Designed miniproteins, single chains, continued (2). Designs and how they scored, part 75

Each design is a single chain, and the fold is of that chain. pLDDT is the mean over its residues in the fold that is shown.

## One batch from the design tools (miniprotein)

Design m6595
Fold by ESMFold2-Fast:
Structure m6595 (fold): chain A 84 residues (1-84)
Amino acid sequence: MPKVDARVTITTTDGKVYEFDFKNQTPEAIADAIVEKLKEKGITQANITVTVLSGDVDPAALKAIINKKLQENNIDAIVTVKRE
């Protein structure tokens, strides 16, 4: 799978903001890391913005992978994927 650099911003329903940078990661590894961070913090609802900084990935495909992992973990999130 292609590797990407991405910035992930998680905004919780109570207004907290968390940012994570990923470098040379697969889309699935990014999705798994997002789920892990949400579980660590006990977050079940959030807005997630993923900014693709580099790498040849389709934003829609990355969004689909993230949404699938969130659904498998019973997390209700609105996911936006964009390219810088």
Scores: mean pLDDT 84

Design m6596
Fold by ESMFold2-Fast:
Structure m6596 (fold): chain A 74 residues (1-74)
Amino acid sequence: SMVEELLEQARAAIEAIKATAEYENLSEEEARSMLNQLRRHFVARARAAGLSEEDIRELEEEIEKLIEEALKEL
């Protein structure tokens, strides 16, 4: 599904960010801000792609879970 495709792209983007030396030197607040900007970007892409509000909400909730997991690892 398109939700699964966008979620895998979001997961890959978060992992790519986590692999940078820049990310490791961020505060939790700075990292959260950066990752929330990425979340907003994927929500905007889903809306532009014509996903339903239900699918967009599911995608956003799953990305929010990935963000909280990434921040716990910081």
Scores: mean pLDDT 86

Design m6597
Fold by ESMFold2-Fast:
Structure m6597 (fold): chain A 75 residues (1-75)
Amino acid sequence: SPAAVAALRELAGTGYMGLIYKSEAARILAETLGISVAEAQAALDEVAKREGVGAFGRLTLAQAERAVELLEEAK
């Protein structure tokens, strides 16, 4: 979704080195995609797990965009 990508880019712009907090990304993705925060969080956690990011790790914009791809594939 272009709206989801634009919102994630804005979050990255406020973070250190373009890194995004998973909790902030989950809320924005839930709002922009019309899904639950839990569903958005699960997709972000799956990307973090696949790419070796720890539970408290921040995501890059590209990693958060891959979570959007996972959520869109679930259609």
Scores: mean pLDDT 76

Design m6598
Fold by ESMFold2-Fast:
Structure m6598 (fold): chain A 87 residues (1-87)
Amino acid sequence: NDEVNKFLLENKEKLRETLSKLLGREVSDEEFDQLLDYWFNNPDSPIMKLTESLLSKGLPTEEIIERITQFYADLELGPLRIQQAVE
């Protein structure tokens, strides 16, 4: 989806910074570039579908960034958060 790809590229740095904050570690430019490449090659992925849905609803850019970064962080940290909750 051209609009989704454009949004992610135009907001790349803000997405990377927000994700780094949510993950509690620095996400490098190289790591984030690899992640974007993976998403662009997988347009049916949940993150791409979510971004398309949020853009279609006309949500503000900042809110879209917050929602998609939180969604990804929850996917990545889900198993770790469960493990930490039982400790």
Scores: mean pLDDT 78

Design m6599
Fold by ESMFold2-Fast:
Structure m6599 (fold): chain A 79 residues (1-79)
Amino acid sequence: SSSLRQQGQQLYQQGQQAYAAGDYRTAADLFRQAGDLFQQAGDNQSASQAYGNASIAASDAGDMDTGLELAQQGQQLRS
């Protein structure tokens, strides 16, 4: 799980850089992948945060359906 968490952190940082550059679609994909890895690692807190950021990025890219799906996925991890 430690290696999955490290990979998730790396993708999360890449997502932050893509978002800062205005590449919202790439940022959404990277944050979603980070969330998946954090979830697989059992880090539900980081996964929820990553899916939340992916949702924002997807919405900024104009993909409201994907944004809503990612927001709901993040919320499910907060049970």
Scores: mean pLDDT 88

Design m6600
Fold by ESMFold2-Fast:
Structure m6600 (fold): chain A 105 residues (1-105)
Amino acid sequence: MVLEYPAVSKAEFEAELERLRELAAGVSLETPLGTTFSAEELADRALELLEELTEEEIAAAWRAAQIVRDWALERGESEAEAAMLALGSAAVALAGLRERREAAA
């Protein structure tokens, strides 16, 4: 099974994170541990993590965010809720990629 992923630039990902932040404005993400994150906090963290990553790693995090957003929309979530879930997915994917780099260094 061959799945071709489109190339995504750092600038395109930054623009998408800004759009998701605006769409998710006023929505909070609550974790199973009872902590809450705002769209602003998730977007700021994702943008910070993005600065140290390669184009290939950026493309992987982009794909994860798009898959989660599409899944949420297909389930009938609002655009704001789908954007929040996509931001959370992007932040987690980017953090995981950074952690793998630190473990390999």
Scores: mean pLDDT 75

Design m6601
Fold by ESMFold2-Fast:
Structure m6601 (fold): chain A 83 residues (1-83)
Amino acid sequence: MRDRADQLRDQSIQLIGSGDGVRGIQLGIQSYDLVIQIDPNDSTAYTYRGQYYQSLGRDDQARRDYQRSLDLDPNNTVARGLL
């Protein structure tokens, strides 16, 4: 059986691709919320959730996620470039 986080991510991608970007982004955030709950040290999950928050104009949440990503992996050049 597929993980619920994977299912939400797949639905997020489909909704963004079909033009329902806001709902797709919200499902993307939910998928990474689950990934982070399972593995709170997943630097990449914080980076992607931050990108989704930024796409919604939630810059403070995005900045916190990027900072957390860098706290976990200082070599994460994507998170570094987005701060």
Scores: mean pLDDT 78

Design m6602
Fold by ESMFold2-Fast:
Structure m6602 (fold): chain A 75 residues (1-75)
Amino acid sequence: MEVAEELIEWLERQTEKILEKVKDPKVAEEIRKNREEAIEEIRRMAEEGASESELVSKVVGAVIRQVGLLVDELL
């Protein structure tokens, strides 16, 4: 659980930085949903005994998706 909580804190910090760049409230809402879904999934995976590498991959994937949502809004 410790590693999962540290990764969740990191994800929350990255999400906040991304949200600072978002101007469209719809994109902001999608990014917040992505964060909440990722947090729930990470906690579930940790409870099921997922490795640190698996948890890191999930967190990184969530951040990549948030960046993609921001880029799609700009393009």
Scores: mean pLDDT 84

Design m6603
Fold by ESMFold2-Fast:
Structure m6603 (fold): chain A 79 residues (1-79)
Amino acid sequence: MEEERIAEILKGVSVTPEQLEALREKAKDLGYTEEELRVALSAANGDVDKAIEILKKVRGARTAGLSRAEVLELIKSYK
């Protein structure tokens, strides 16, 4: 199920409140979910600018009709 896949992807995703807040502010106009922001920060090893670059690359896949879990798996693959 989607929720189980999402939970597995988020397992072990560790980000600081400061990094997440900075990414949330910079990505404010891009319409990403909290799950997508957290996974992108993890994939970028805490680099906010790299996380934004990853999110921009996966935006096309999101508009192509991928599921929530598939988008998160794609973001995670950019590590």
Scores: mean pLDDT 76

Design m6604
Fold by ESMFold2-Fast:
Structure m6604 (fold): chain A 92 residues (1-92)
Amino acid sequence: SVSLPDTPSTEVARQVARDLLDSAETNRKKAEELLAKDPKNKENQKKAQELLVKAEKSRLLDEVLDTPPKDRDKARKEMEEKLKKLEEKEKE
């Protein structure tokens, strides 16, 4: 969590969601550009994979925040399972 100001929770939640989506889109585009320019370069493939993992983590967190409060605990567990699978793929 980032350091949050003493402002209404809805305002803070919207800012966090925006930052997460912007981060996901930026990292996804960077990965696509690396793969498009030199798809045979192993270093670029590794960097692109790291960027795609970061993008997916940001997207999953935003998905949890966009979920209605009653379903948020379930969404959070699903996010944790997806993140674990992504980390296992990165390690291999």
Scores: mean pLDDT 72

Design m6605
Fold by ESMFold2-Fast:
Structure m6605 (fold): chain A 73 residues (1-73)
Amino acid sequence: SEEIEKAAQELFDALKQQPVFLKAVGDLARKLNFDVEKLAEALGLLDPEGPRPVEYHLAVTRELLKLLQKEIP
């Protein structure tokens, strides 16, 4: 868990200024059919329909890494 959070933060910190990266994270979440409202609720975000903070993309990256780790043997 903490290793995934550190990896997500480091990856995000390296790429957060690249709009292509932020878009790709959002697109991937949608392709995996994540309910954005339910995801935001699970992550403790205030309003998924409001302005999307930078922390939203980091949170999505973290949750995607957790899911991938669970599916990889």
Scores: mean pLDDT 59

Design m6606
Fold by ESMFold2-Fast:
Structure m6606 (fold): chain A 65 residues (1-65)
Amino acid sequence: SRAQELVAEAVRLDESLSPEQRASALAAVATGDRTILLAVARDVLEHSRNERARELAREALRLLE
């Protein structure tokens, strides 16, 4: 889905995640589960200072809500 693609892109840009955390988040996002996508997008908004990652996460949340 578009929301899934946006969350995956946000995770790839999220500088707050270690490589291991990023791999785990991407695997979770790949399931396409709405609850997981919401949780991961919210985590990006809470922890990332990268404006592109935050923008993608906000856009994904608008599509999921």
Scores: mean pLDDT 86

Design m6607
Fold by ESMFold2-Fast:
Structure m6607 (fold): chain A 102 residues (1-102)
Amino acid sequence: ELLIEPDEFFKEIARSQGVTSDKLTMSSLIGAVYRYAVESGILSVDLSGPGGYVRVNDMDSELAKKLKIDKEVLSIEEFEKKVAEAIGEEQNLSQETIESML
């Protein structure tokens, strides 16, 4: 998986979760953001449903704003997609750039 240069907000989250800059991949960043959000109380996890759900306890958090979260309850899959989209937007990768990296 390709190494990513996220913005300082996501870098600080990764650092808080023990992920070093030489190991920043999309998968490791999604995992770090998820763990950070749960441990900081921004999210509560509910695994009783299929695939699991997260409740957003702080809709005014910088994380919720960065991820453009507009509802209090998301599936874990929806949350992970929002993290990937936010990181992708910060990279400003064109289709041509993505193709050149393959």
Scores: mean pLDDT 72

Design m6608
Fold by ESMFold2-Fast:
Structure m6608 (fold): chain A 92 residues (1-92)
Amino acid sequence: MEELAKRLAEAIKKRDLEEALAVVDEIAERLKLSEDDYERLKGLVRELVEAKSIEEAIELLKKAVDFYKNGVSEEAVKEVGEILEKALEYLE
């Protein structure tokens, strides 16, 4: 979990979409995400990597953390929220 969060944060900082998507693939495999949750996470990560500034990426990630931790009831999706929250700590 920590390693995936750190890898995601570094990929966002470097604007490395390939590495960011590789982290999403590993999260989806470990948490057994549904196709819909997997596609949503890929979309989010693409938006984070393509953000105009690191500050914009941080704000987008804060909104995503709130959604995944508090906006959904499924436990696996809440675990995605914890990974995103840890990635946010590495970005700040």
Scores: mean pLDDT 80

Design m6609
Fold by ESMFold2-Fast:
Structure m6609 (fold): chain A 78 residues (1-78)
Amino acid sequence: DRKARLEELYERVKEIASKYLTEEDAERVAMNVTVSYGMGKSIEEIVKTARQQLLALGASEEDAEEIGKEIREVLEEL
């Protein structure tokens, strides 16, 4: 079920980002990743966009890279 996959993706990305960001910012990242996935964007495009959003939210380059890697792993498991 597409809805179940989108809900799972949102919750997993939110959990990952919440280790590094505020809950509000983690929810913003999770929403953007989930919407991009639902639109059929490639994993590469989703991860690049997420990394740019993380940097804009004030994450360090190192944290943005690590979160991006974890998001990629989740997307590859779907």
Scores: mean pLDDT 86

Design m6610
Fold by ESMFold2-Fast:
Structure m6610 (fold): chain A 86 residues (1-86)
Amino acid sequence: MRRKEFEEVRERFIEAVSEKYGLSREEIEEELERVVEGMRRAREEALKTGDPSPGYQLAASLTDESIEDLLYQTMVEYLKEVEEEE
């Protein structure tokens, strides 16, 4: 995804989560970073083990671009759900 689009969605996601759950911006930013790091670690472990199971193969196929896209899609879907509740 283009960087500006990602940053705009990220900002809206942080605001929506903060309003709904009473979490601080910093806590939400740390959690998003943790999710990205978790996906990177899953990829590294899958590549290291060479396990042919579907879960490991999916993790091994993750690229930095696909990780960013997955995060973006997750944030977009969350914003749609919040919009429907309003």
Scores: mean pLDDT 74

Design m6611
Fold by ESMFold2-Fast:
Structure m6611 (fold): chain A 66 residues (1-66)
Amino acid sequence: LEGVAVGTGVVDANRQLKLPVEVPDGAPVLVTSDATGQVQRTTASGGYVSVPGFAPGTRVGYLVER
């Protein structure tokens, strides 16, 4: 509720997820795989997050703190 952004996306070929909102670098992001249920915690950089634990093409939900 407080400065939190929530969305869904697909992990790209570089194992990154593009965020639809401008998020400060270093903001914590929680990414959850739709297929496996695996949760990956990472940080935002330039409107993207790196998710090295997920395969490209994985559908995910994400939670970003702004």
Scores: mean pLDDT 74

Design m6612
Fold by ESMFold2-Fast:
Structure m6612 (fold): chain A 74 residues (1-74)
Amino acid sequence: MQQKIEEAKQLAEEELEELQKHADPKIASKAQKLAKTLPPYFAQLELMLQEGANPESIERHLKNLQDDLQELKE
């Protein structure tokens, strides 16, 4: 589970870095806002893992993040 969280974090950071450079200011703005939420979001997932949250709950949160990233790309 830790590895999945770390991989998702790296992927999200890489995709948002590219999207923040997007020529469309609407997409760039949304990417900037989402990027600002990543540190507290992943800190919460790490805390959930430490407290013994079930893997399905963590995976659902990771999927929601992936869906948000895809929505930014249209």
Scores: mean pLDDT 78

Design m6613
Fold by ESMFold2-Fast:
Formats: structure tokens, sequence, C-alpha cells
Structure m6613 (fold): chain A 92 residues (1-92)
């Protein structure tokens, strides 16, 4: 289950890199559902959050590089992810 979430998150990043926003959105939904199944099966929520956060950081970098986000949106996204990272480290 955790490995399935990781693979789906990698596919999300690849879809974003390809500019396939519809596929990225669909894969993100599937990853979220698999993450719920993994937690229900006893997976460590902190480990899953680390995988999700890493994928989100990659997606933001790709979107910024593609110029689809304004500089303000990039800054807001980076601030949000930095806060999420700090919260995850505090949970360790």
Amino acid sequence: LVEEVEELLREVVRAVEAGDWEKAEELERRAAEKAKEAIAAGADPVELQELVLRAAEEVLRVLAAQGVLSPEEVEEGEAFLARARAALEAAR
C-alpha cells in the first residue's frame, strides 16, 4: 500500500512535467484514496506525510519552472510547504 502511494505520487509528478493536468488530478485523487487505505492497514502516517510532502515539493518546483504560477503563488506555495515540513519534523 505505501509502495502503491509512492508510485502514484511519482506518476503525478510525471503528469505535471508533461503538462497533463487532468491526469495529474486523477492520479492525485487515486494516491489520496490509497493513502487512506494504507493508514487503515496500519501504515505510519508520518511516513505517508513525508512521501506526500516530497511529491508536493516536486510539483511546485515543476509548476514554477513551467511559468504556470505567478511569483506570488510560488512564494505562497513554498511558505505552505515549509510550514508542512516543520510540522512533519516536529512529529518525529
Scores: mean pLDDT 81

Design m6614
Fold by ESMFold2-Fast:
Structure m6614 (fold): chain A 77 residues (1-77)
Amino acid sequence: SSRREKFLSLSQEEQLKFMQGALQEAQQYVQQGLLSQKVVDLLQQAVDAVKQGDMEKAYDLFLEAVRLAAEEYEKLE
């Protein structure tokens, strides 16, 4: 099964905990100068989408944040 399918099978409470964990981790990396504020902004939008019950939008925002973080990480050489 895909990681998306696993996320969508979680309860709203578990989805919220997952997104809040990702947001907290991204905030630490922004404070260290390793990631941009845009990564945090995308993850905050993902948290808000979970709270609104839009789980597919939440996961799409999470994937956008992950792609941006990976791109920024490659530039840190």
Scores: mean pLDDT 86

Design m6615
Fold by ESMFold2-Fast:
Structure m6615 (fold): chain A 100 residues (1-100)
Amino acid sequence: SLSPEEVLERAKAFIEELAKKYNVPEEVKEEVIRMVEELVRLGVEHNVPVDELEAGLAGVLTLFQEYAEAHAAGDLETAKRYYERMKAWAARTKERFRAL
């Protein structure tokens, strides 16, 4: 029901709100924004169904939220684990989109 542009706009808004709420470092926020921008770009390029694009982004956003919450709580070990899982999810999603 959403266009890829609307999906990206909502993802960016979520990232900005979450980063502000949990005082996420600016460089991490910018990295996550670049991740979702690249996933949307690849999704459009490879004609990925919007539902699959939304699912791919949801994985990144869920792991980013877990990272942000752990970081705000001072649990740096847990934050690092979620950050690495988020990067791995994004990398796997890019490969999946390219294979379509």
Scores: mean pLDDT 89

Design m6616
Fold by ESMFold2-Fast:
Structure m6616 (fold): chain A 57 residues (1-57)
Amino acid sequence: MESLIESAQKFVDEIKHPALKALAEEELEILKKTTDTERQVAAILSIIGLKEDEKLS
């Protein structure tokens, strides 16, 4: 759990676009607060997707 949050934080920190970073930070906060494994996975995938969208867009 904690290592997943650390990995997600690194992805958020690598996002350069302020708006995409804000969305990723929102998902990171959900990841920190939720105990639902499915929602934790969804939050991680959302953060990864936002980082990739910044690079590819």
Scores: mean pLDDT 77

Design m6617
Fold by ESMFold2-Fast:
Structure m6617 (fold): chain A 64 residues (1-64)
Amino acid sequence: GDEELKELGLQHAKGVAAHLAEEKYGPVKSVEAEVVSKTVIKAVATSEGGTVTVTTDGSKLIAP
């Protein structure tokens, strides 16, 4: 259903943002994700050295 798809998308976006932030800026301190539209999710991961924002369109990721 739509809710299961939304939860999977949020989980995926958070994971990608956290992974990229940890690689670039070190240990992740927080990760937030929000639904921008039915098919678009935005996630922001904050590390000690900086932040990474990723946008996902269903199964596709558009990195900043």
Scores: mean pLDDT 74

Design m6618
Fold by ESMFold2-Fast:
Structure m6618 (fold): chain A 90 residues (1-90)
Amino acid sequence: SKEELELKLREIMNRLADELEKLLKEGKISEEEYFYYMKKLKEAFDYLLETGDIKAAIEKVIEIVDEILKKLPDNEKFKEIKDELEKLLK
C-alpha cells in the first residue's frame, strides 16, 4: 500500500541519518559533508510531506545515497540502504 511504502521510506531515511552520524563520529566524513547530506535528507522529507509523491521521494533519497557511495564506495551499510530503496520502487 501507499501508506506502507511511506512508512518504509521514513524508516530508511531515519536509518540513513543514524549512519551519517556514525560516519561523522568515526571521522569518515567532515561536519560540512554531514550537514550537506542532512540538508538533502530534510529536502527529500519536506518534498514527501508537500507532494505525497512517495516514488519521487525514494528517487531523491537514492540520489543522496549515490553521492555518499561515490565518496565511500566500499561502505556496505549504504549499499544495503540503496538496495532496500530500489526494491521499494519495484
Scores: mean pLDDT 88

Design m6619
Fold by ESMFold2-Fast:
Structure m6619 (fold): chain A 74 residues (1-74)
Amino acid sequence: GPVVLTPEEREAARAGAEANIDEVRKLIESGDKQLIKEKGVPLLIAAYLLASVAGDEETLARAREVGKEMDKAL
């Protein structure tokens, strides 16, 4: 079956997703397209994975929104 996380592990995953979303936003604000591509894309992927693992719909929605902002910045 799927990996079952504790509530503490789910909260850690949610917090990790939010931290990665914040880092992607800072990279977008830098305006450095190369830096956004090299660092922003892996951080965004990590944010999606962590948000999915956490099962938090609002965090997933924030990851999708920052993904759209990153696409517009590139």
Scores: mean pLDDT 83

Design m6620
Fold by ESMFold2-Fast:
Structure m6620 (fold): chain A 85 residues (1-85)
Amino acid sequence: SLEEEFERELAEAQREIDRALTLINKGGSVEEVRAEVERARAHAERAYELGKQISPEGLQKGRLALGSARVVEWLAEQYEADKAA
């Protein structure tokens, strides 16, 4: 169902966000951080597209997932800059 796919995409985005943050905090590779951020963005975008088709609450959850992915992308950019210095 759309609802099952939506919940799966939200959960995948959150796991990838958590992995990216863990990698940053542990001083992991920039490549691995980028990969997790890219996956998080893709799943968050899919969750947003599904959420807006399901309900106003689904739309809000999808927007929050996209917002979280954008924040982690910005944190990854800062981390890359710090590693390059």
Scores: mean pLDDT 90

Design m6621
Fold by ESMFold2-Fast:
Structure m6621 (fold): chain A 79 residues (1-79)
Amino acid sequence: SHMEKLQKEVDEGLELMKGSVYAQIALRQPNFEDNEIRVTQVGPRRLHVTERTSARVADVVAAQLRAAGYDVDLTLVPA
């Protein structure tokens, strides 16, 4: 339905925004943690990312960090 399409677009937009924000924080502070994400620098160009929210948020974070030149080891933990 039209309402289902709008809800999906809103949800996808929020996940893209959330992932982008986390990626920007990680680029400034590669060793940081909050309730939804943990980033640790495990090598000069390698980050380990643990994400608890959603696969889409995790994919956005990993893609943006990789685009910035990092190797990313990504772990999804169920909420």
Scores: mean pLDDT 78

Design m6622
Fold by ESMFold2-Fast:
Structure m6622 (fold): chain A 91 residues (1-91)
Amino acid sequence: SAEIERLIEEIARILGISKEEARRIYRRFKEKWEELKEEIKKKGIALTDEEKEQLRKEIVKELVGEELSDEEIDRLLELFNRIERLESSAA
């Protein structure tokens, strides 16, 4: 998808890394989110959309975030969310 490639390029530009590294970070983000969802389900916890977004934001911070502003972290999360939606629509 040309749109997914554009979003990966944007992530790479924000982080100052290669497209390959940006794709690896996105894959790690997805893996960590799936693992966290499984643990939450095991504990019988129901999350609001706002709580889900905050947890996803914390995953982004863990992967890239110590030197980035909250606004940059929010932008990266938005880009990850857009890729995930496009993958779901294309499959």
Scores: mean pLDDT 84

Design m6623
Fold by ESMFold2-Fast:
Structure m6623 (fold): chain A 83 residues (1-83)
Amino acid sequence: MLKEEFKEIGKKIIELYYKKGELSEEEVEEYLKALEETVEEEPDPEALLEQAKLALKLAETGDEEAAKRAVLEHRGLPESLLE
């Protein structure tokens, strides 16, 4: 499930930027497509997963709560909201 986890992290990063108003609808779609293709071709999904977790924390910088929730989900924690 490494590819799925990476996609989920990528989507959360995109959503965070979109909520900040930094990404347009077009950029969101392009980034999602790039994410899908990158995961397919990437031979080291484990490295991507770890770096994605770090990128998620860095990407949100201002919105700590949203980033922490996304990180918790990727750490394999259920989070109260996901129950």
Scores: mean pLDDT 59

Design m6624
Fold by ESMFold2-Fast:
Structure m6624 (fold): chain A 94 residues (1-94)
Amino acid sequence: SLVDVLKQLLKDLEELEKLIEEGKLSREEIEKALKLAIESLEKLLPKAKTKEELEALKEVVEKVAELAKKENLPDLAKRAEELLKKVEEKLKEF
């Protein structure tokens, strides 16, 4: 299900956060991982049709935004925040 895909992506981002905190990743590796995550989320947004799917999507987008801000990646942070606004607008329909 889409919810299961989103839950797995959240776990992957939580593991990414641990690797960042351990100093095991370069800035370029962090940027690439977050860029791939946001691109996947942008493609999943039009497929999210239920409140549960949109709430799961929101959690993952918030995590990407948090990590992008912490790592001083302003373009990715802005992109994640714009996606978050779109998710929140869709959630207002419920």
Scores: mean pLDDT 89

Design m6625
Fold by ESMFold2-Fast:
Structure m6625 (fold): chain A 94 residues (1-94)
Amino acid sequence: SVEDELRVLLRIAAAELEEAAARSTDPELKATLQEVRDLYLELYRDPSRAAEVIERLRAIAARLRATGDPEFERLADSLEALVAKLEELLARRE
């Protein structure tokens, strides 16, 4: 089901965030990774909030990209890729 595919995608994305958090020593980046992790958990618990979570992830990606820091830009790229996959999955449900 789309919900099962969504949960698998979120588990993979969460594992990738944990790896990124372990590699980073920047407290601002770590705080942003925690914010993103909380959004993944929220979506995992309540898929009906997908539109709100996607909008929040896009806002975070834009904020990260605006810093001009290559490490923050890599996270922004990752979030934008995840948003595209989430939108594709949700479109198949409708």
Scores: mean pLDDT 81

Design m6626
Fold by ESMFold2-Fast:
Structure m6626 (fold): chain A 73 residues (1-73)
Amino acid sequence: MKKKKIDELEELAVSDPQKALDLAEELFKKGLVDERVVEALGKVIDNAPNPFLLRRGQRLLSQVLEKYPHLLK
């Protein structure tokens, strides 16, 4: 079955924050970012099990918003 990477990211944001961050970084580098990536990063930040993942998520979200400010509405 064809799963879009964005749908996979949303699932991983709840089940595996580290893998969600890895996928979000890949999508950001490829320019495949939309409002759903921002929402998924927000979920990762809210559910971060440790300070390392929290800071990583916050940094990535900041980079996404600096390049794509229109995604925050």
Scores: mean pLDDT 77

Design m6627
Fold by ESMFold2-Fast:
Structure m6627 (fold): chain A 90 residues (1-90)
Amino acid sequence: SAAARRAALEARLATAREMLELGERIRRIAQVVNPSRELAQQALEDALRLQALMEKRYGVSYDLRNPADLEAAIALAKAEAERYGAALAA
């Protein structure tokens, strides 16, 4: 049904936006000189969550401690969010 298709697109957009937010927050924390224990713990938790989502949804395994892999994950999440957002706006 149209309602089921819309719900599926909304779920995909929500996941893509979560992945983008996680990736951008990891990148911001990585730029902090002498991060607190709390910020370091947040970055670790965000990285584990993002890795799990990337593997489950796309079958890709990234080492998010590698800046190139982090940027690739952010780029994929951003492209997916833009794609699903546009589909829902149409």
Scores: mean pLDDT 84

Design m6628
Fold by ESMFold2-Fast:
Structure m6628 (fold): chain A 63 residues (1-63)
Amino acid sequence: SSEFEEIVKLLDENRLIPESLIDTAIENLDKLSEEQQKKFLEHMKTYDEELQKKVEEKLQELS
């Protein structure tokens, strides 16, 4: 999807993912590289603990 391509571009360019794309990023974590997944998790520290937890739980599911 166009949203997923934007997420990949933002992560590759070391840019913060906007809040509106966070749910799409979480849904598609399995399609991101391990480096992109770690970078996204670090970006979640700029939001709330609930969103960070959701990302961590999804990453553990993918393990």
Scores: mean pLDDT 76

Design m6629
Fold by ESMFold2-Fast:
Structure m6629 (fold): chain A 84 residues (1-84)
Amino acid sequence: SKEEIEEIKERLQEIRDRGDRLLQEAIARKAPPELRMRLINIIAEADLLIMLIHVDPDIDPKTARERVDALEARLAEAEAELAA
């Protein structure tokens, strides 16, 4: 539904914003290049998913939600590593 897609887009924007904050923190703390690259990849994948949702109106909301859930999990793992 339109409501489901708008929710997914809002969650992707939150991933983008949180990812950007964590990336800036990782740079400031001189975190390993691997961790910085993982954050860059998460942000890029969120951007790609936003674009795919825009160009494919028939995208399965379940599949899109699963991809968002996976991105949120990956971001949480990177955040935990940065906090350690």
Scores: mean pLDDT 87

